Designed miniproteins, single chains, continued (4). Designs and how they scored, part 108

Each design is a single chain, and the fold is of that chain. pLDDT is the mean over its residues in the fold that is shown.

## One batch from the design tools (miniprotein)

Design m15747
Fold by ESMFold2-Fast:
Structure m15747 (fold): chain A 65 residues (1-65)
Amino acid sequence: MVEEAIAYAREVGEKYPELKPAADQAIDRLRAMAEAGASPEQLQGTAEGFRLALDKGAEAVEKKK
């Protein structure tokens, strides 16, 4: 669900300050798409893409610590 993706992005941005701009951008885009009436399929695909990108970003930050 798009709200779960938004919550996840928010958590990643709070935990990893380096990823906050990317997380905020993902949240803004998902909200804008939902408000514009994007289909559930489009929202799910976009949310999944952002989640994968944030996961890889978080993994990279953790590996550099």
Scores: mean pLDDT 80

Design m15748
Fold by ESMFold2-Fast:
Structure m15748 (fold): chain A 97 residues (1-97)
Amino acid sequence: EEEVKKRIENLKKKADEYESQMEKLGTEARKLSAEAQERIDKLDAEAEKNPSKAETYRKEARKLGLEAQERIRSLGDKIQEYRKKVEDYKAEIEKLK
């Protein structure tokens, strides 16, 4: 009985640790998105100011957007991996109750 209680507490701590990591990764993804948008907006403004180089600036903006999307996807995949671990720990806790 007490041994079961300690095991449940340990599983809850592991689940909480992964939930904390998921929150950090989510915050990082939001920051990456905001920073990428700022840089894209700057490149679009430069394209408007210099029509002769507009294609170059727009190409850089598109590349930046794609690179940001790939990084955000990678973070999203990691969040989903951690979510599955949390669900597995919660399922194990239910089996012990």
Scores: mean pLDDT 87

Design m15749
Fold by ESMFold2-Fast:
Structure m15749 (fold): chain A 108 residues (1-108)
Amino acid sequence: ITPKMAEEALKAYQEGYYSANPSLKDTYDARKSASDVAAVITTLATLEVSGESHLAPQVSYTWGYLTAVNGIPSTMGSQLMKQYGIEVKPGMDAKEIVELARKLAEKL
C-alpha cells in the first residue's frame, strides 16, 4: 500500500458516493468523515491481505456507492476499526491512511 494508492482509493470512493447521490457534489468530502475514511482503510487492508491492492480504486468506488445507498460499508468500516482499536480521525492525509491500513492488514 502506498500514499498514491490511498489517494486514488479516496477519490474513487468519493466518485462512487456522488454516483449514487449527485446532489451532494461539492458539499460532501469523504476525507472529512471518519466512517468513510474507515471504509477506505478497510478496503486497502483487505486487498493488501488478498494480494489484490491494484483493485483498490474499483473496490473503493463500489463501497462509496453502497455507502451512499445504504450506509453499510462506512458503518462496517467504523465497527472494524473499533474492534481492532484503530482510531480514525476526519481529515487524515494519505500517509496516515496508509499507516492505519497496514496496521489493520497485520490484524486480519
Scores: mean pLDDT 78

Design m15750
Fold by ESMFold2-Fast:
Structure m15750 (fold): chain A 67 residues (1-67)
Amino acid sequence: MRLRITGADGRVLELEAEREELDPEIAALPVGGSVTLTVTAASRGVLRRAAQLGLKLGETVTVTILS
């Protein structure tokens, strides 16, 4: 699945992920759906990977399922 993650600072990351790699809140979304989440030390899956790419703890991001 292709995802778009948009930070509060306007930074955009696009990622490919398998369905099993998705955070539970993201996995519940339909294609074209979005959710706003905070990156925390407990974040797993795609949010954890995005944090390793430069998102900070406490940063709020909007995640959208593209396909």
Scores: mean pLDDT 73

Design m15751
Fold by ESMFold2-Fast:
Structure m15751 (fold): chain A 100 residues (1-100)
Amino acid sequence: MIELLLEELRNAAEAAAVFEALGDEKSARRGEEVARRLEKEALKEGASREEIRRAIEEGRREGLRRAPTATPIQVVGLELRVIAAEVDVEFIESNKKLLA
């Protein structure tokens, strides 16, 4: 579970960095919000602050590397990954309330 949350966090941070570099402020803010929620859930699951920081930094670095050559198909793929991560974190947040 922690590994999945850290992977989705890295992906959300990557997408946010790409959208920010492309001037899509709305999509960048959505990616940042999803990343923030994933960070909170990863901390609750026992992820270290170092693991979280590394995931965010790796995501942002990859996003900045990718942004100058991003194709429209790749941008759509990033949008879909952010939506999927948002659904996943909402499900995790809802289930924790039900199991507590």
Scores: mean pLDDT 82

Design m15752
Fold by ESMFold2-Fast:
Structure m15752 (fold): chain A 92 residues (1-92)
Amino acid sequence: MDLSPEVVEEGRRALIAAARADPEGVAARLEGLARLAEEAARALAAAGAPPEVVEAYRRAAELLREAARAARAGDAERAAELVIEANRVLAA
């Protein structure tokens, strides 16, 4: 089920506020989520999941790592955009 545009926008505002308040803490959490996504991709591949599903989790991990770098660079809006894109990739 896709998140409503209103929920996505609320999430964007919350992520931007969090990244502005604590860029290193947000970056560390995003790197943790990227690690979990990569672990999920490995587990799914071992279980014989379709290649498209495995690639979605790997792509989400890549986007989350890029979001962590954006947060550290002080680009809170870019960090939020990348997190939302990672969610879209996993929802597909």
Scores: mean pLDDT 85

Design m15753
Fold by ESMFold2-Fast:
Structure m15753 (fold): chain A 101 residues (1-101)
Amino acid sequence: VPLLSDEEAERAREGALEAAERGDVPALVGHVISLAAAGRNDEALEILGRDAVRAGDEEAAVRAAEALVKMGRLESAERIAREAERAGLLAAAERIRELIK
């Protein structure tokens, strides 16, 4: 049973995207926790993985993608890999693609 309503989860998603745009890591983490509490773990992990790519945190990006692969969310993991490649994090992108295979 999700702990949050769909409306609360959607507000958390918007808040997470806005926090990521500003580089506000504490706000981003708070909103991602709200998404996870709503049962939207795949959306929460994709947002965290994409933020990790923007921050240049290769290990965090790979870990988020690995969790998505374990959940069967291969398309979300591939989006993180493509963003990593565009950001020049080629080793992280390759590691994520190996997880998808």
Scores: mean pLDDT 79

Design m15754
Fold by ESMFold2-Fast:
Formats: structure tokens, C-alpha cells, sequence
Structure m15754 (fold): chain A 116 residues (1-116)
């Protein structure tokens, strides 16, 4: 049962990784680290009014995550980031948070992942 669950998780992660490569315009052989960097830059491009120092901190946290975690751990992080982005986009569209607050929530998630 555990081997079947691991294969299902790997298939889901592989599908997500392939879908993100296509959506972000990356090569089919792009690493999970390259996908993570591209996804974060897409988020930061939407947070136009976020403080430059906060964007720099987020980029630094991403490089620390890439240096610390393996491809499977980074792929699990991609799922969490996609879910966070869906929530943050909904809140931004509703005028409930600012672009700077969205960037602060992203930085906090990345910090918490590094502490695990």
C-alpha cells in the first residue's frame, strides 16, 4: 500500500512539474529548482508595490531552500506555493490585502519551511 501511495504522489508531482514547465515557458528538462525560481519571479512581478528589500529577502530565501532541500522536497513546496498563490490572488482581487502584505505572507511561508 505504501509503495502504491508513493507512486501516486510521484505521478502527481511529475504532472505538476510538467504543467509548471509548460505554463512558465521553461524547457522540458528544466530542474525543480529552475521551476521554483521562475514561479517566485512570476509572483514578485505581480507584487509591483512590494518593498524592494522584501523582494530581495524572498529571492535569498528561495536560494537557501534550493541549497538545503532535495528535488522531492522542493516539488512538495511547489504545491504549497500554488495553493498560497490562489488564496493571495483571491484576497488581492477582493482588496483585502496589499501587494506588500502578499509578499510578507510569501516570505513567512518560506521562512517556516526553512525551519523544518
Amino acid sequence: MEAERERAREAINASLVAGLRDRLGLPADASVAEILRALIEEFLARYKNAKPELKAEIRRLVEELIATFDDDELADLLMSLILLDAVLRSLLKAGRITENEAAEFLAEMLRKVLER
Scores: mean pLDDT 82

Design m15755
Fold by ESMFold2-Fast:
Structure m15755 (fold): chain A 70 residues (1-70)
Amino acid sequence: SHMAERRARLDRLLARSTPEQRKRIVEEYKRMETLSPEEADARLGELEAQVDKEREKRLKKIKTIMENLK
């Protein structure tokens, strides 16, 4: 079902998120229940993009620190 697919996407997103991001994602997901299916899928896509962008920034900072140390 469409709901099961969205749930699976949520689970995968939570698995690759920080504790702070997980809290934010769960709150947003609760709000998605009041949206149309199309709007909910779009909102979940925005959350996925946001988490991935934040992760990229963290990895760049870690890489810079590691290169400066060795």
Scores: mean pLDDT 80

Design m15756
Fold by ESMFold2-Fast:
Structure m15756 (fold): chain A 61 residues (1-61)
Amino acid sequence: MTLVERFRKGAELNRKAAEENRKLAEEDPEKSYQYQTAADINEVGAEVSEELARREEERRG
């Protein structure tokens, strides 16, 4: 597995986690704030992983 593939997989997993946390926030209003915060953190993680993948591709391609 290349470093680019690892970063892209990380971004994919973070996006999926963000989507699941957004759904949980809608389904469980008692924990909505916690799930929304977790989703925001996961979205940032996805953005960072995508940027790292882009930088690594530019260095190798």
Scores: mean pLDDT 83

Design m15757
Fold by ESMFold2-Fast:
Structure m15757 (fold): chain A 100 residues (1-100)
Amino acid sequence: FKPPDTPEFKANHITLGDIRFVGIFVRAMALGVEGRDDLSALTTEVMRLLNQASTDPAARARAERLFTPFLTALLNAPDADAMKAIIADFNAELRRILAA
């Protein structure tokens, strides 16, 4: 996963750390794995939790710190079960941030 090497994109690293982008990316990855209702449910929960985190600047900042390790793990997941575990762990961390 390599970002475009343009001045505009280099100035806008926020695009990769944007809560909306992460939610869309997770959904796109889950849609690539047909027949997995459990992944669909976890993706729905990601979107719900990210939307909640986006309403609080402190929660948003904490969630954004998870994006790079989460996306890296998700991109390197060898199978759908690994993706499920990674998304479940991410949802658990988002719940901890929102509960604090």
Scores: mean pLDDT 67

Design m15758
Fold by ESMFold2-Fast:
Structure m15758 (fold): chain A 65 residues (1-65)
Amino acid sequence: SLTPLERRIIGEAVLTGSVEKAAERLGISPATVRRILDRAEAQGLVRRNADGKIELTPAGEAAFD
């Protein structure tokens, strides 16, 4: 399952739609946000839609419950 920190990072990225904005809100580097998102995408928890925005998959939503 996702750690609390990974869950927070993914949640902010989904909410803002932006790695840079999520990094600003969390007080961490954009590189850290991107690394966590890349791992979450590899695990099938997030996807990029046709507009390039990051969103949760059904598996990702279940992991946040």
Scores: mean pLDDT 80

Design m15759
Fold by ESMFold2-Fast:
Structure m15759 (fold): chain A 89 residues (1-89)
Amino acid sequence: SDLDTALNHLNAALSSEDPESMALNLESAAESLRRAEKLVDPRLAREGIRLAEEGAEYAKAGDLEKAKEKAEEAIRVTQELIDEYRRKQ
């Protein structure tokens, strides 16, 4: 699912040791969350997208610590979206 794909990219971002790979994974996570937006709470999905995009911006600036913080917050939001989606089914 797009939510599982987003979670995989966010975890890959946390495991990234270079800014370019981290930014790419965070941008990919945001894209996957956008694709899932119609299936879940749109406010919470938009929050996850914003966190992933902010993380990518920090990674591009070389601030890996802040980028990882944003990725961790995006993971929490994405997990909540997955749990809500499972509850609706």
Scores: mean pLDDT 86

Design m15760
Fold by ESMFold2-Fast:
Structure m15760 (fold): chain A 100 residues (1-100)
Amino acid sequence: AEKEAKLQKRIDELIKRIEELMPNFDPELQKAVKETVEKIKKDPNLKEQYIFLEALVAYLEEMIRLKKEDPTLSNRDIAKRARPVAIEAQEKAEKEIEEL
């Protein structure tokens, strides 16, 4: 009960963070991210929701960082370079969930 409440709070904070990041992206990518978040929210497994949302936040934040450092990078190159950071965030979230 207490661990589930803590996990739900973390999920809610991650969703809020994604919404705060949306203005940095074009309308097509904003739509894709919003649809992904809605799909995640429909998953009855809160641990899976948390893991996927942590990975998504890390992915989006790294994409923003890369574009800011080099504005000449294509969206495809940014997505490819951001992928390892998303994987690392997923692995970290999986480890954290074992402690919850």
Scores: mean pLDDT 85

Design m15761
Fold by ESMFold2-Fast:
Structure m15761 (fold): chain A 81 residues (1-81)
Amino acid sequence: SMLSEIRRELTDELRARLRELAARGASLDEVLAAGKETVERLIARGVPKEEAVLMVVGELSRFLSDEEVAAVAAELVAWVR
């Protein structure tokens, strides 16, 4: 479906962005900003709020430690409430 294509496109873009951020040692604030942008874009394209956050958190887990994922995830959850 078009929605499945949107999900894949936006998560692929986020993954590429997170890989770049990790490669240059970017701050967690920069990671959070990238996550927020992706959540907003997913919501704007019709993905439910809770699902958008879970998708972003799943991509964070590929590049960040468990503690860093928990910190960024907590900020994303608070921000989307």
Scores: mean pLDDT 87

Design m15762
Fold by ESMFold2-Fast:
Structure m15762 (fold): chain A 80 residues (1-80)
Amino acid sequence: PTVPTEENKKKLEELGLKQALIAEYYARVKGDEEARAAAEKYYALLSPESQKKFDEIAADEAKLKEEVQKLLEEAREELE
């Protein structure tokens, strides 16, 4: 088994949290069944710290929307 570097661990946790939040947003506000399945998969892969952070953000639907909208805007700006 390869031991990942601490830098790689941080990047994986950050990406996992972002993907879980985006999937949760689409599952809740769009009724997307594929997004629900994705959210469950991404959440299960998160560390306990990232799961707690996810739970805090997802507890407030307005906060979840704002965080996900920000992430989607950042991604679109990079593609411009």
Scores: mean pLDDT 75

Design m15763
Fold by ESMFold2-Fast:
Parts: C-alpha cells; sequence; structure tokens
Structure m15763 (fold): chain A 61 residues (1-61)
C-alpha cells in the first residue's frame, strides 16, 4: 500500500546519483510523514544495501 511512496523516494534518490546523504534525507522525510514501521524497514534495507562497500574495498576506501 505504501510502495508507491517508497518507490518515489527511491527514484528521487537515484536521480540525485544515489548519494547516501540523499537517501538518509528521504528516509527522514518518510519517517516524518508517518509511514508505518514495515515501510521504513524496507527503505532502510535499500539504503544500507546501497551504502555497503564491495568485499574487495573494505578498509581501503
Amino acid sequence: MHGALIRQLVDEAHAAGGRPEVLDAKLAEARAAGLPEDALVSFEGMRDAGRAPAPGVREEL
């Protein structure tokens, strides 16, 4: 039910180059808008996946 809003926020973050700062700002906006916990958990998962370094890049960058 809240998938359309989550999709919109993710698309906006991707349009901005997928920067973690933009994703964090969109997550804060979604939380302030009163999205349910299930929707927030899904969005946090997408954010964390985008921020995870490649295995070969750990501690190097």
Scores: mean pLDDT 61

Design m15764
Fold by ESMFold2-Fast:
Structure m15764 (fold): chain A 102 residues (1-102)
Amino acid sequence: MEKREELLKELIEEYKKANPEMTEEQLKERLKISEEVATYIRAAAFSPTSEKAKRFAELVINKSITEEDKEEMRRSLEEVIERFGLSPAAREEMRRELEEMI
């Protein structure tokens, strides 16, 4: 769990680095996702390294994400939902927030 917080902080710092002209509040509002959802998206990306998660974050912020990238993110999210056995309400909320983000 502590690793999760550390990796999320790294991801947020990458967001700031990619968009130095935006404030932290603007970045959070732009993504429209909670720290929890961001953490699950990162876990869903299921990479032996954090690079895949960072790449998706950069694509979303820079609005350069492709339809293929969106489908990959959706598949990764479904994998984590099944793996963690989330409640039906939590599953629907996470799917909705992902769609609003991408």
Scores: mean pLDDT 57

Design m15765
Fold by ESMFold2-Fast:
Structure m15765 (fold): chain A 60 residues (1-60)
Amino acid sequence: MEQELKDAEAEGARIAASKGLEAARREALKMGVELIEQGVDVNEANRIMTAFLEGARAAA
């Protein structure tokens, strides 16, 4: 889980730096829905989405 959170944070920062914060927010939502559809626990998916958004905000 820790590696997944670090990867999500880095990806969020990358997307926000390249495409802006709003695009990063849309990608976070899509990722969260996809994770839940793949059978990832809702709380785990939410933590991954939160890490992504934290990275995005830090880069914006």
Scores: mean pLDDT 81

Design m15766
Fold by ESMFold2-Fast:
Structure m15766 (fold): chain A 85 residues (1-85)
Amino acid sequence: SKREALEHALDDAREGAESAFAKGDWEAVIQAVRALTRIGKEALELGDQSTAERARDLLREIEARSTNPEVRAAAQAGIEELEAL
């Protein structure tokens, strides 16, 4: 189902972000942030509040954990985009 596909995509993006953080690959973290933002938007369009909330919470975690200003800015933009919907 589309909901199961989004849940798998969310888990993949979370794993990608954790791997990128462990390697200090900030460009890969930003790519994961963009994927999480897209997944959250798609979840909201499907009425999947649970997946959307998980995506937003992961974006908040990334913002809080990162000292890199580009990563923080990308995560904040994603959070603001999801909260505006």
Scores: mean pLDDT 87

Design m15767
Fold by ESMFold2-Fast:
Structure m15767 (fold): chain A 79 residues (1-79)
Amino acid sequence: MEKLKKEVEELRKELESKMRQEYLTRLEVGDPKSPEELRLEQERQMLLELVKEFGKIGEELKEIAEKELQKFLEKLRKE
């Protein structure tokens, strides 16, 4: 269980880092979207990537994945 949670957390961190870099790149290029719209788009992309990975991991891990995802979404909402 701990190893699987660690793998999911590592994946989440990698996706967060990737999405953050993409957001900064768009900002430099002069993307017309507002910063809030870009953050929401980043959040949606993160969700889609996690759904793909959870499909590969299997049904038994879905609940763990959903809990981590909800925690991440709440963090984004607070920040």
Scores: mean pLDDT 66

Design m15768
Fold by ESMFold2-Fast:
Structure m15768 (fold): chain A 120 residues (1-120)
Amino acid sequence: SLDEEAEKVMNEFLEKIEKLIKKLQELVPEYAKELEDLYNKLKESLKGMVEAMKNKDLKSLQKHADEFNDSIEGILLLIRKAQKENPELASELQKLADELLKVYEEFGSRLNEIYDKIME
């Protein structure tokens, strides 16, 4: 079903993001707690988006999409801050930021395809 496809795509995205967050926490352990908090907000907002899609609740979908995008932006801003404070890690941190953006863009494309099918 489309609901099962949405949950699968969400779970695959969260698995990829969790691996990236763990790598970031290893490189910049001083931000481990902030990264955990941002990842938890990202997970909750994404679950809210998927539930809103299933219920065809466009208002809740927009709210949770905004929260999800804020969480992604928060992680990227934290990476940028870490690069300034740790110039020796700047290249490795940039690779993780680039991987995060790629995973985010691939996920967005997949989720939009499912959204179009649900909103018929």
Scores: mean pLDDT 88

Design m15769
Fold by ESMFold2-Fast:
Structure m15769 (fold): chain A 71 residues (1-71)
Amino acid sequence: SVLEELRREGYREVDRLLEENKDASDLEKQTQLALLVSRLARRGREAGLSPDERRQLAMDMVNYYQKQRDA
């Protein structure tokens, strides 16, 4: 499904964000995460995902970021 593809792509983008910004402040990382979530939500909307699916995608990205940050 489009949702599963965007989720998998989003997780890879979160991993890149953390690697590219490893020496950055928490605020800078959170700013980059917000931009990433915004881009994925827009792509999901353009691909025909429902508001609930886009909300789930955004939450999945935030939860994955927190898990990886705390590891």
Scores: mean pLDDT 86

Design m15770
Fold by ESMFold2-Fast:
Structure m15770 (fold): chain A 94 residues (1-94)
Amino acid sequence: GLAGISEEEIEEAVVKLILEGTEKAKADPTTEPDWEKLRKEVAELVKYIGKKEGKEEEGEKAAEYVLAGDLEKALEAAVSEKAKAVIKALAEAL
């Protein structure tokens, strides 16, 4: 769970997962990155950031859009620059 680790560790872990997923897809077209797992982890991170900043409702809305695959609406719903950066990284990876 994300609740037991620092914000810096969460951010580093999510960025690492996105990079590892995209590198595998680029190196071998028969290897599919686990996009469902990546979306779930990004959604949890976005929700966590929103809750920590007192913007829980906006964070939950952004997380719902990430899970739905609507990353443009997720970016519009996200309040935190950190949350926007993580969503952008996921969008660029897709």
Scores: mean pLDDT 67

Design m15771
Fold by ESMFold2-Fast:
Structure m15771 (fold): chain A 63 residues (1-63)
Amino acid sequence: VPPSSFSDESQDLVQETSRLISSHDEDPVARQLGRELNQLIKQHASTEDFQQLLERARQHIQQ
């Protein structure tokens, strides 16, 4: 069933963010970002919100 509430771009961002966070599941900050991702999904957040979360996850992983 295609999720009519999310664009393909938002779905791709969710998948990328989820994969990045899951690769670092022992990191407390990565787990916190995972909880934030789930909240954005439940709230039907915008593509921009998902992009910002992905950028924050990448920023943390680079450190």
Scores: mean pLDDT 75

Design m15772
Fold by ESMFold2-Fast:
Structure m15772 (fold): chain A 70 residues (1-70)
Amino acid sequence: TLENVAEHDVDDAEAEAARLAEEARAAGAEEVRVEKSSDETHDTVTVTVTAVDEEGRRAVGTVVLRTPKA
């Protein structure tokens, strides 16, 4: 599957995703996408960060954050 995929269970997926997205933008990421998907068991937020170096090499990292629903 995709390289650099990390999955974390957290208490508040939306708050953690917003924090990570802000940090990535502050660090000079070329693109930051935040996608919210929720089902009856979990709130899931996926953060995808794209960075391009001076040589035009593209790196993509994906973080999946999940909060269990009561």
Scores: mean pLDDT 74

Design m15773
Fold by ESMFold2-Fast:
Structure m15773 (fold): chain A 93 residues (1-93)
Amino acid sequence: NPALEEEKRRATAGRQAALDVVKDASQDDQDFAAVMGAAVGDPEKARRIAELYLEDKAKAYEEAARILEEEGKLELAELFRRIAKGERMPPVR
C-alpha cells in the first residue's frame, strides 16, 4: 500500500529529526521525542517541537497537539493536551 509506505517514511523521518535534537538528553526526553516525531510525521515540525521541549515541555506538548489536530490525529492530540495539563507521559520502549 503506497499510502502506508509514505506514512511510515514520514513517521521515521519525524522521529529521527526529533531524536537528533534530544540525543544528549535523558531517556524520558528521548522517549517523548521518538513518539512525538513519529506522530507528527514532518521532520521540520518535529525538530521545532523538540527544540521547544528543551525550553518548555508544556508548550511543546501544546504545539504537538495543535499540529496533530491539523493532521486529523485527534486521539493523539487529546493525549498530548492531557500530558500538557500534568498527566504523565506513557512509557516508551
Scores: mean pLDDT 79

Design m15774
Fold by ESMFold2-Fast:
Structure m15774 (fold): chain A 77 residues (1-77)
Amino acid sequence: ATLYVGNIDPSVSDATLGMYFEEIARRTDPNARVVAIEWLDDTSALVTFDSEEHAQIVLDSQPHVLNGKELTITPAE
């Protein structure tokens, strides 16, 4: 249930990133949650969802643009 997210604008906080992905997943399921965000650097993070289904909603609804940058989103290992 973890996605790799790259090309994040450095001004984006973990709160902003989490709320953005929760909003996307909640368009399909209002109970969707981002349970953890682990920053790898200022422009990339691992985002963990409460379920694989909610992570898949984000993958299936690409492209995602945040602060004018298109996010690179792939399944994490």
Scores: mean pLDDT 80

Design m15775
Fold by ESMFold2-Fast:
Structure m15775 (fold): chain A 66 residues (1-66)
Amino acid sequence: SEKQKEAAEKGYRGALQSGMTPRAAELAYEAGIGGLEKGREKALEVQRMGDSAGATAAYGAGEYAG
């Protein structure tokens, strides 16, 4: 829980520093808090909307949290 939150914050900062949109950074944060499974679910959700950048950010944050 606490480690997942720290991983989520790192994912959020990394996404912003890479020039990602605040929305993509938000998805990365949510994925980090939920871990890998949540990251995958969020990635699938945004893929359905056609946002591949957001999907990549969410997946990456989830993997980093694991």
Scores: mean pLDDT 63

Design m15776
Fold by ESMFold2-Fast:
Structure m15776 (fold): chain A 81 residues (1-81)
Amino acid sequence: SDEAVARLKAEMEELKQQVLARYQANPNLDIEELVEQFGRAMDLLIDHYVAKGLLSPEQVARLREYKEQLLEELREALEKG
């Protein structure tokens, strides 16, 4: 449903903010490891919604594109900060 997509996108954005906050508190953390952990967490969220039958194949494809966008945004924010 569109509501499930909106909720998942919000949860993905919340994860991004959590990673940024962790790096701000501990700037010696490895950026690559943080990006990898964030990607894995987003994959687990998408897989969970898929397993519950909440997403169509087209919605899954859009969410995977959104995941890639958030990964790029996070990497840029961590490298610039």
Scores: mean pLDDT 87

Design m15777
Fold by ESMFold2-Fast:
Structure m15777 (fold): chain A 79 residues (1-79)
Amino acid sequence: MSEEFKEEVEAGVAALHAAVLMQIAKNSKPTKELVEELRRAAERLEEMADKTSNPQVRAGLRALAEELRKLAEEMEKKL
């Protein structure tokens, strides 16, 4: 229970961080640092998706990672 609970909490925190980061990115000037942060967040979400036993959580994390990658690519094109 405690380990599974920690994984769910960590996934939730990572998803919240990603949502905030996407909002910041949409309202900010493109920078290399912001592109790198978006890519790091996407990678972290993918790692968590691979570790979760919950298929709904996995799907959500992967979808969010994809959105971060798309946003990073769009921003990089403007650098």
Scores: mean pLDDT 80

Design m15778
Fold by ESMFold2-Fast:
Structure m15778 (fold): chain A 96 residues (1-96)
Amino acid sequence: SMDIENVEEAIEKVKAGENASVSVRIDETTALRLSIPAASEEKRELALKGLEEVREALEKGDVKKAVEILEKMAKELQEIAEREGLPMPGVDLVKV
């Protein structure tokens, strides 16, 4: 699946301390995208855990669960960023 490859690339970028972007297709024309800015070591660990859970859901063919995990990860990263004055993750619906 192209979505699995996208998540794996995002995992590698997060491990490298680089800006990452991950997308999960919701339907034929729409994907949910999460932009993950290069973060502190602690925030990188949270992002890696979330991305690995998204990958596992996609490997099982559970797109709904993958979207739910991505939304939860986005919310947790946003709450930490707001509290600590870090760069905000972006979450948006994009055309595929």
Scores: mean pLDDT 78

Design m15779
Fold by ESMFold2-Fast:
Structure m15779 (fold): chain A 62 residues (1-62)
Amino acid sequence: MKDDAADIVRFLGKEAEKQGVKIDIEGLVKKAKEDPVEALEELSKKAPPQLSKAADKVKEHL
């Protein structure tokens, strides 16, 4: 569901921010409610490689 994708995006966004990546987490969460695949793709491009792979794996299950 779109709400589950938004929660995942928020979790991964906070994790990336903790690792020193500057991300607009609230903007990505709003995008995930409209288009979860696009939001995860944006997160994947900005996140460190480990989190990028996690986001790609989540897209496969949506």
Scores: mean pLDDT 76

Design m15780
Fold by ESMFold2-Fast:
Structure m15780 (fold): chain A 91 residues (1-91)
Amino acid sequence: LENKLKFVDELAKLLEIKDEEKLEELRELAKKHPSDSMGVLAIKMLVVLEKAGGISEEDIKNAKNNEELFLLAPGVDEELAKKLAELVNKF
């Protein structure tokens, strides 16, 4: 859990989220889904941040790597997807 909370903080910092209420919502998301991989948790965080609407379960299963997974989010460009994948690989 501590490692996932550090991931939430680093992801929020990467996305420049300064809202403490939103950060607490993301931390609570990590606490509720302790069995999720870091990649799946990141996608759920992007959904909460309104950056990942419309992603299907099939799309998640068919993603070859974390970079491709993050590119499924309409609010994530190629540069951000690469940075998110690097962050996930770090944890």
Scores: mean pLDDT 72

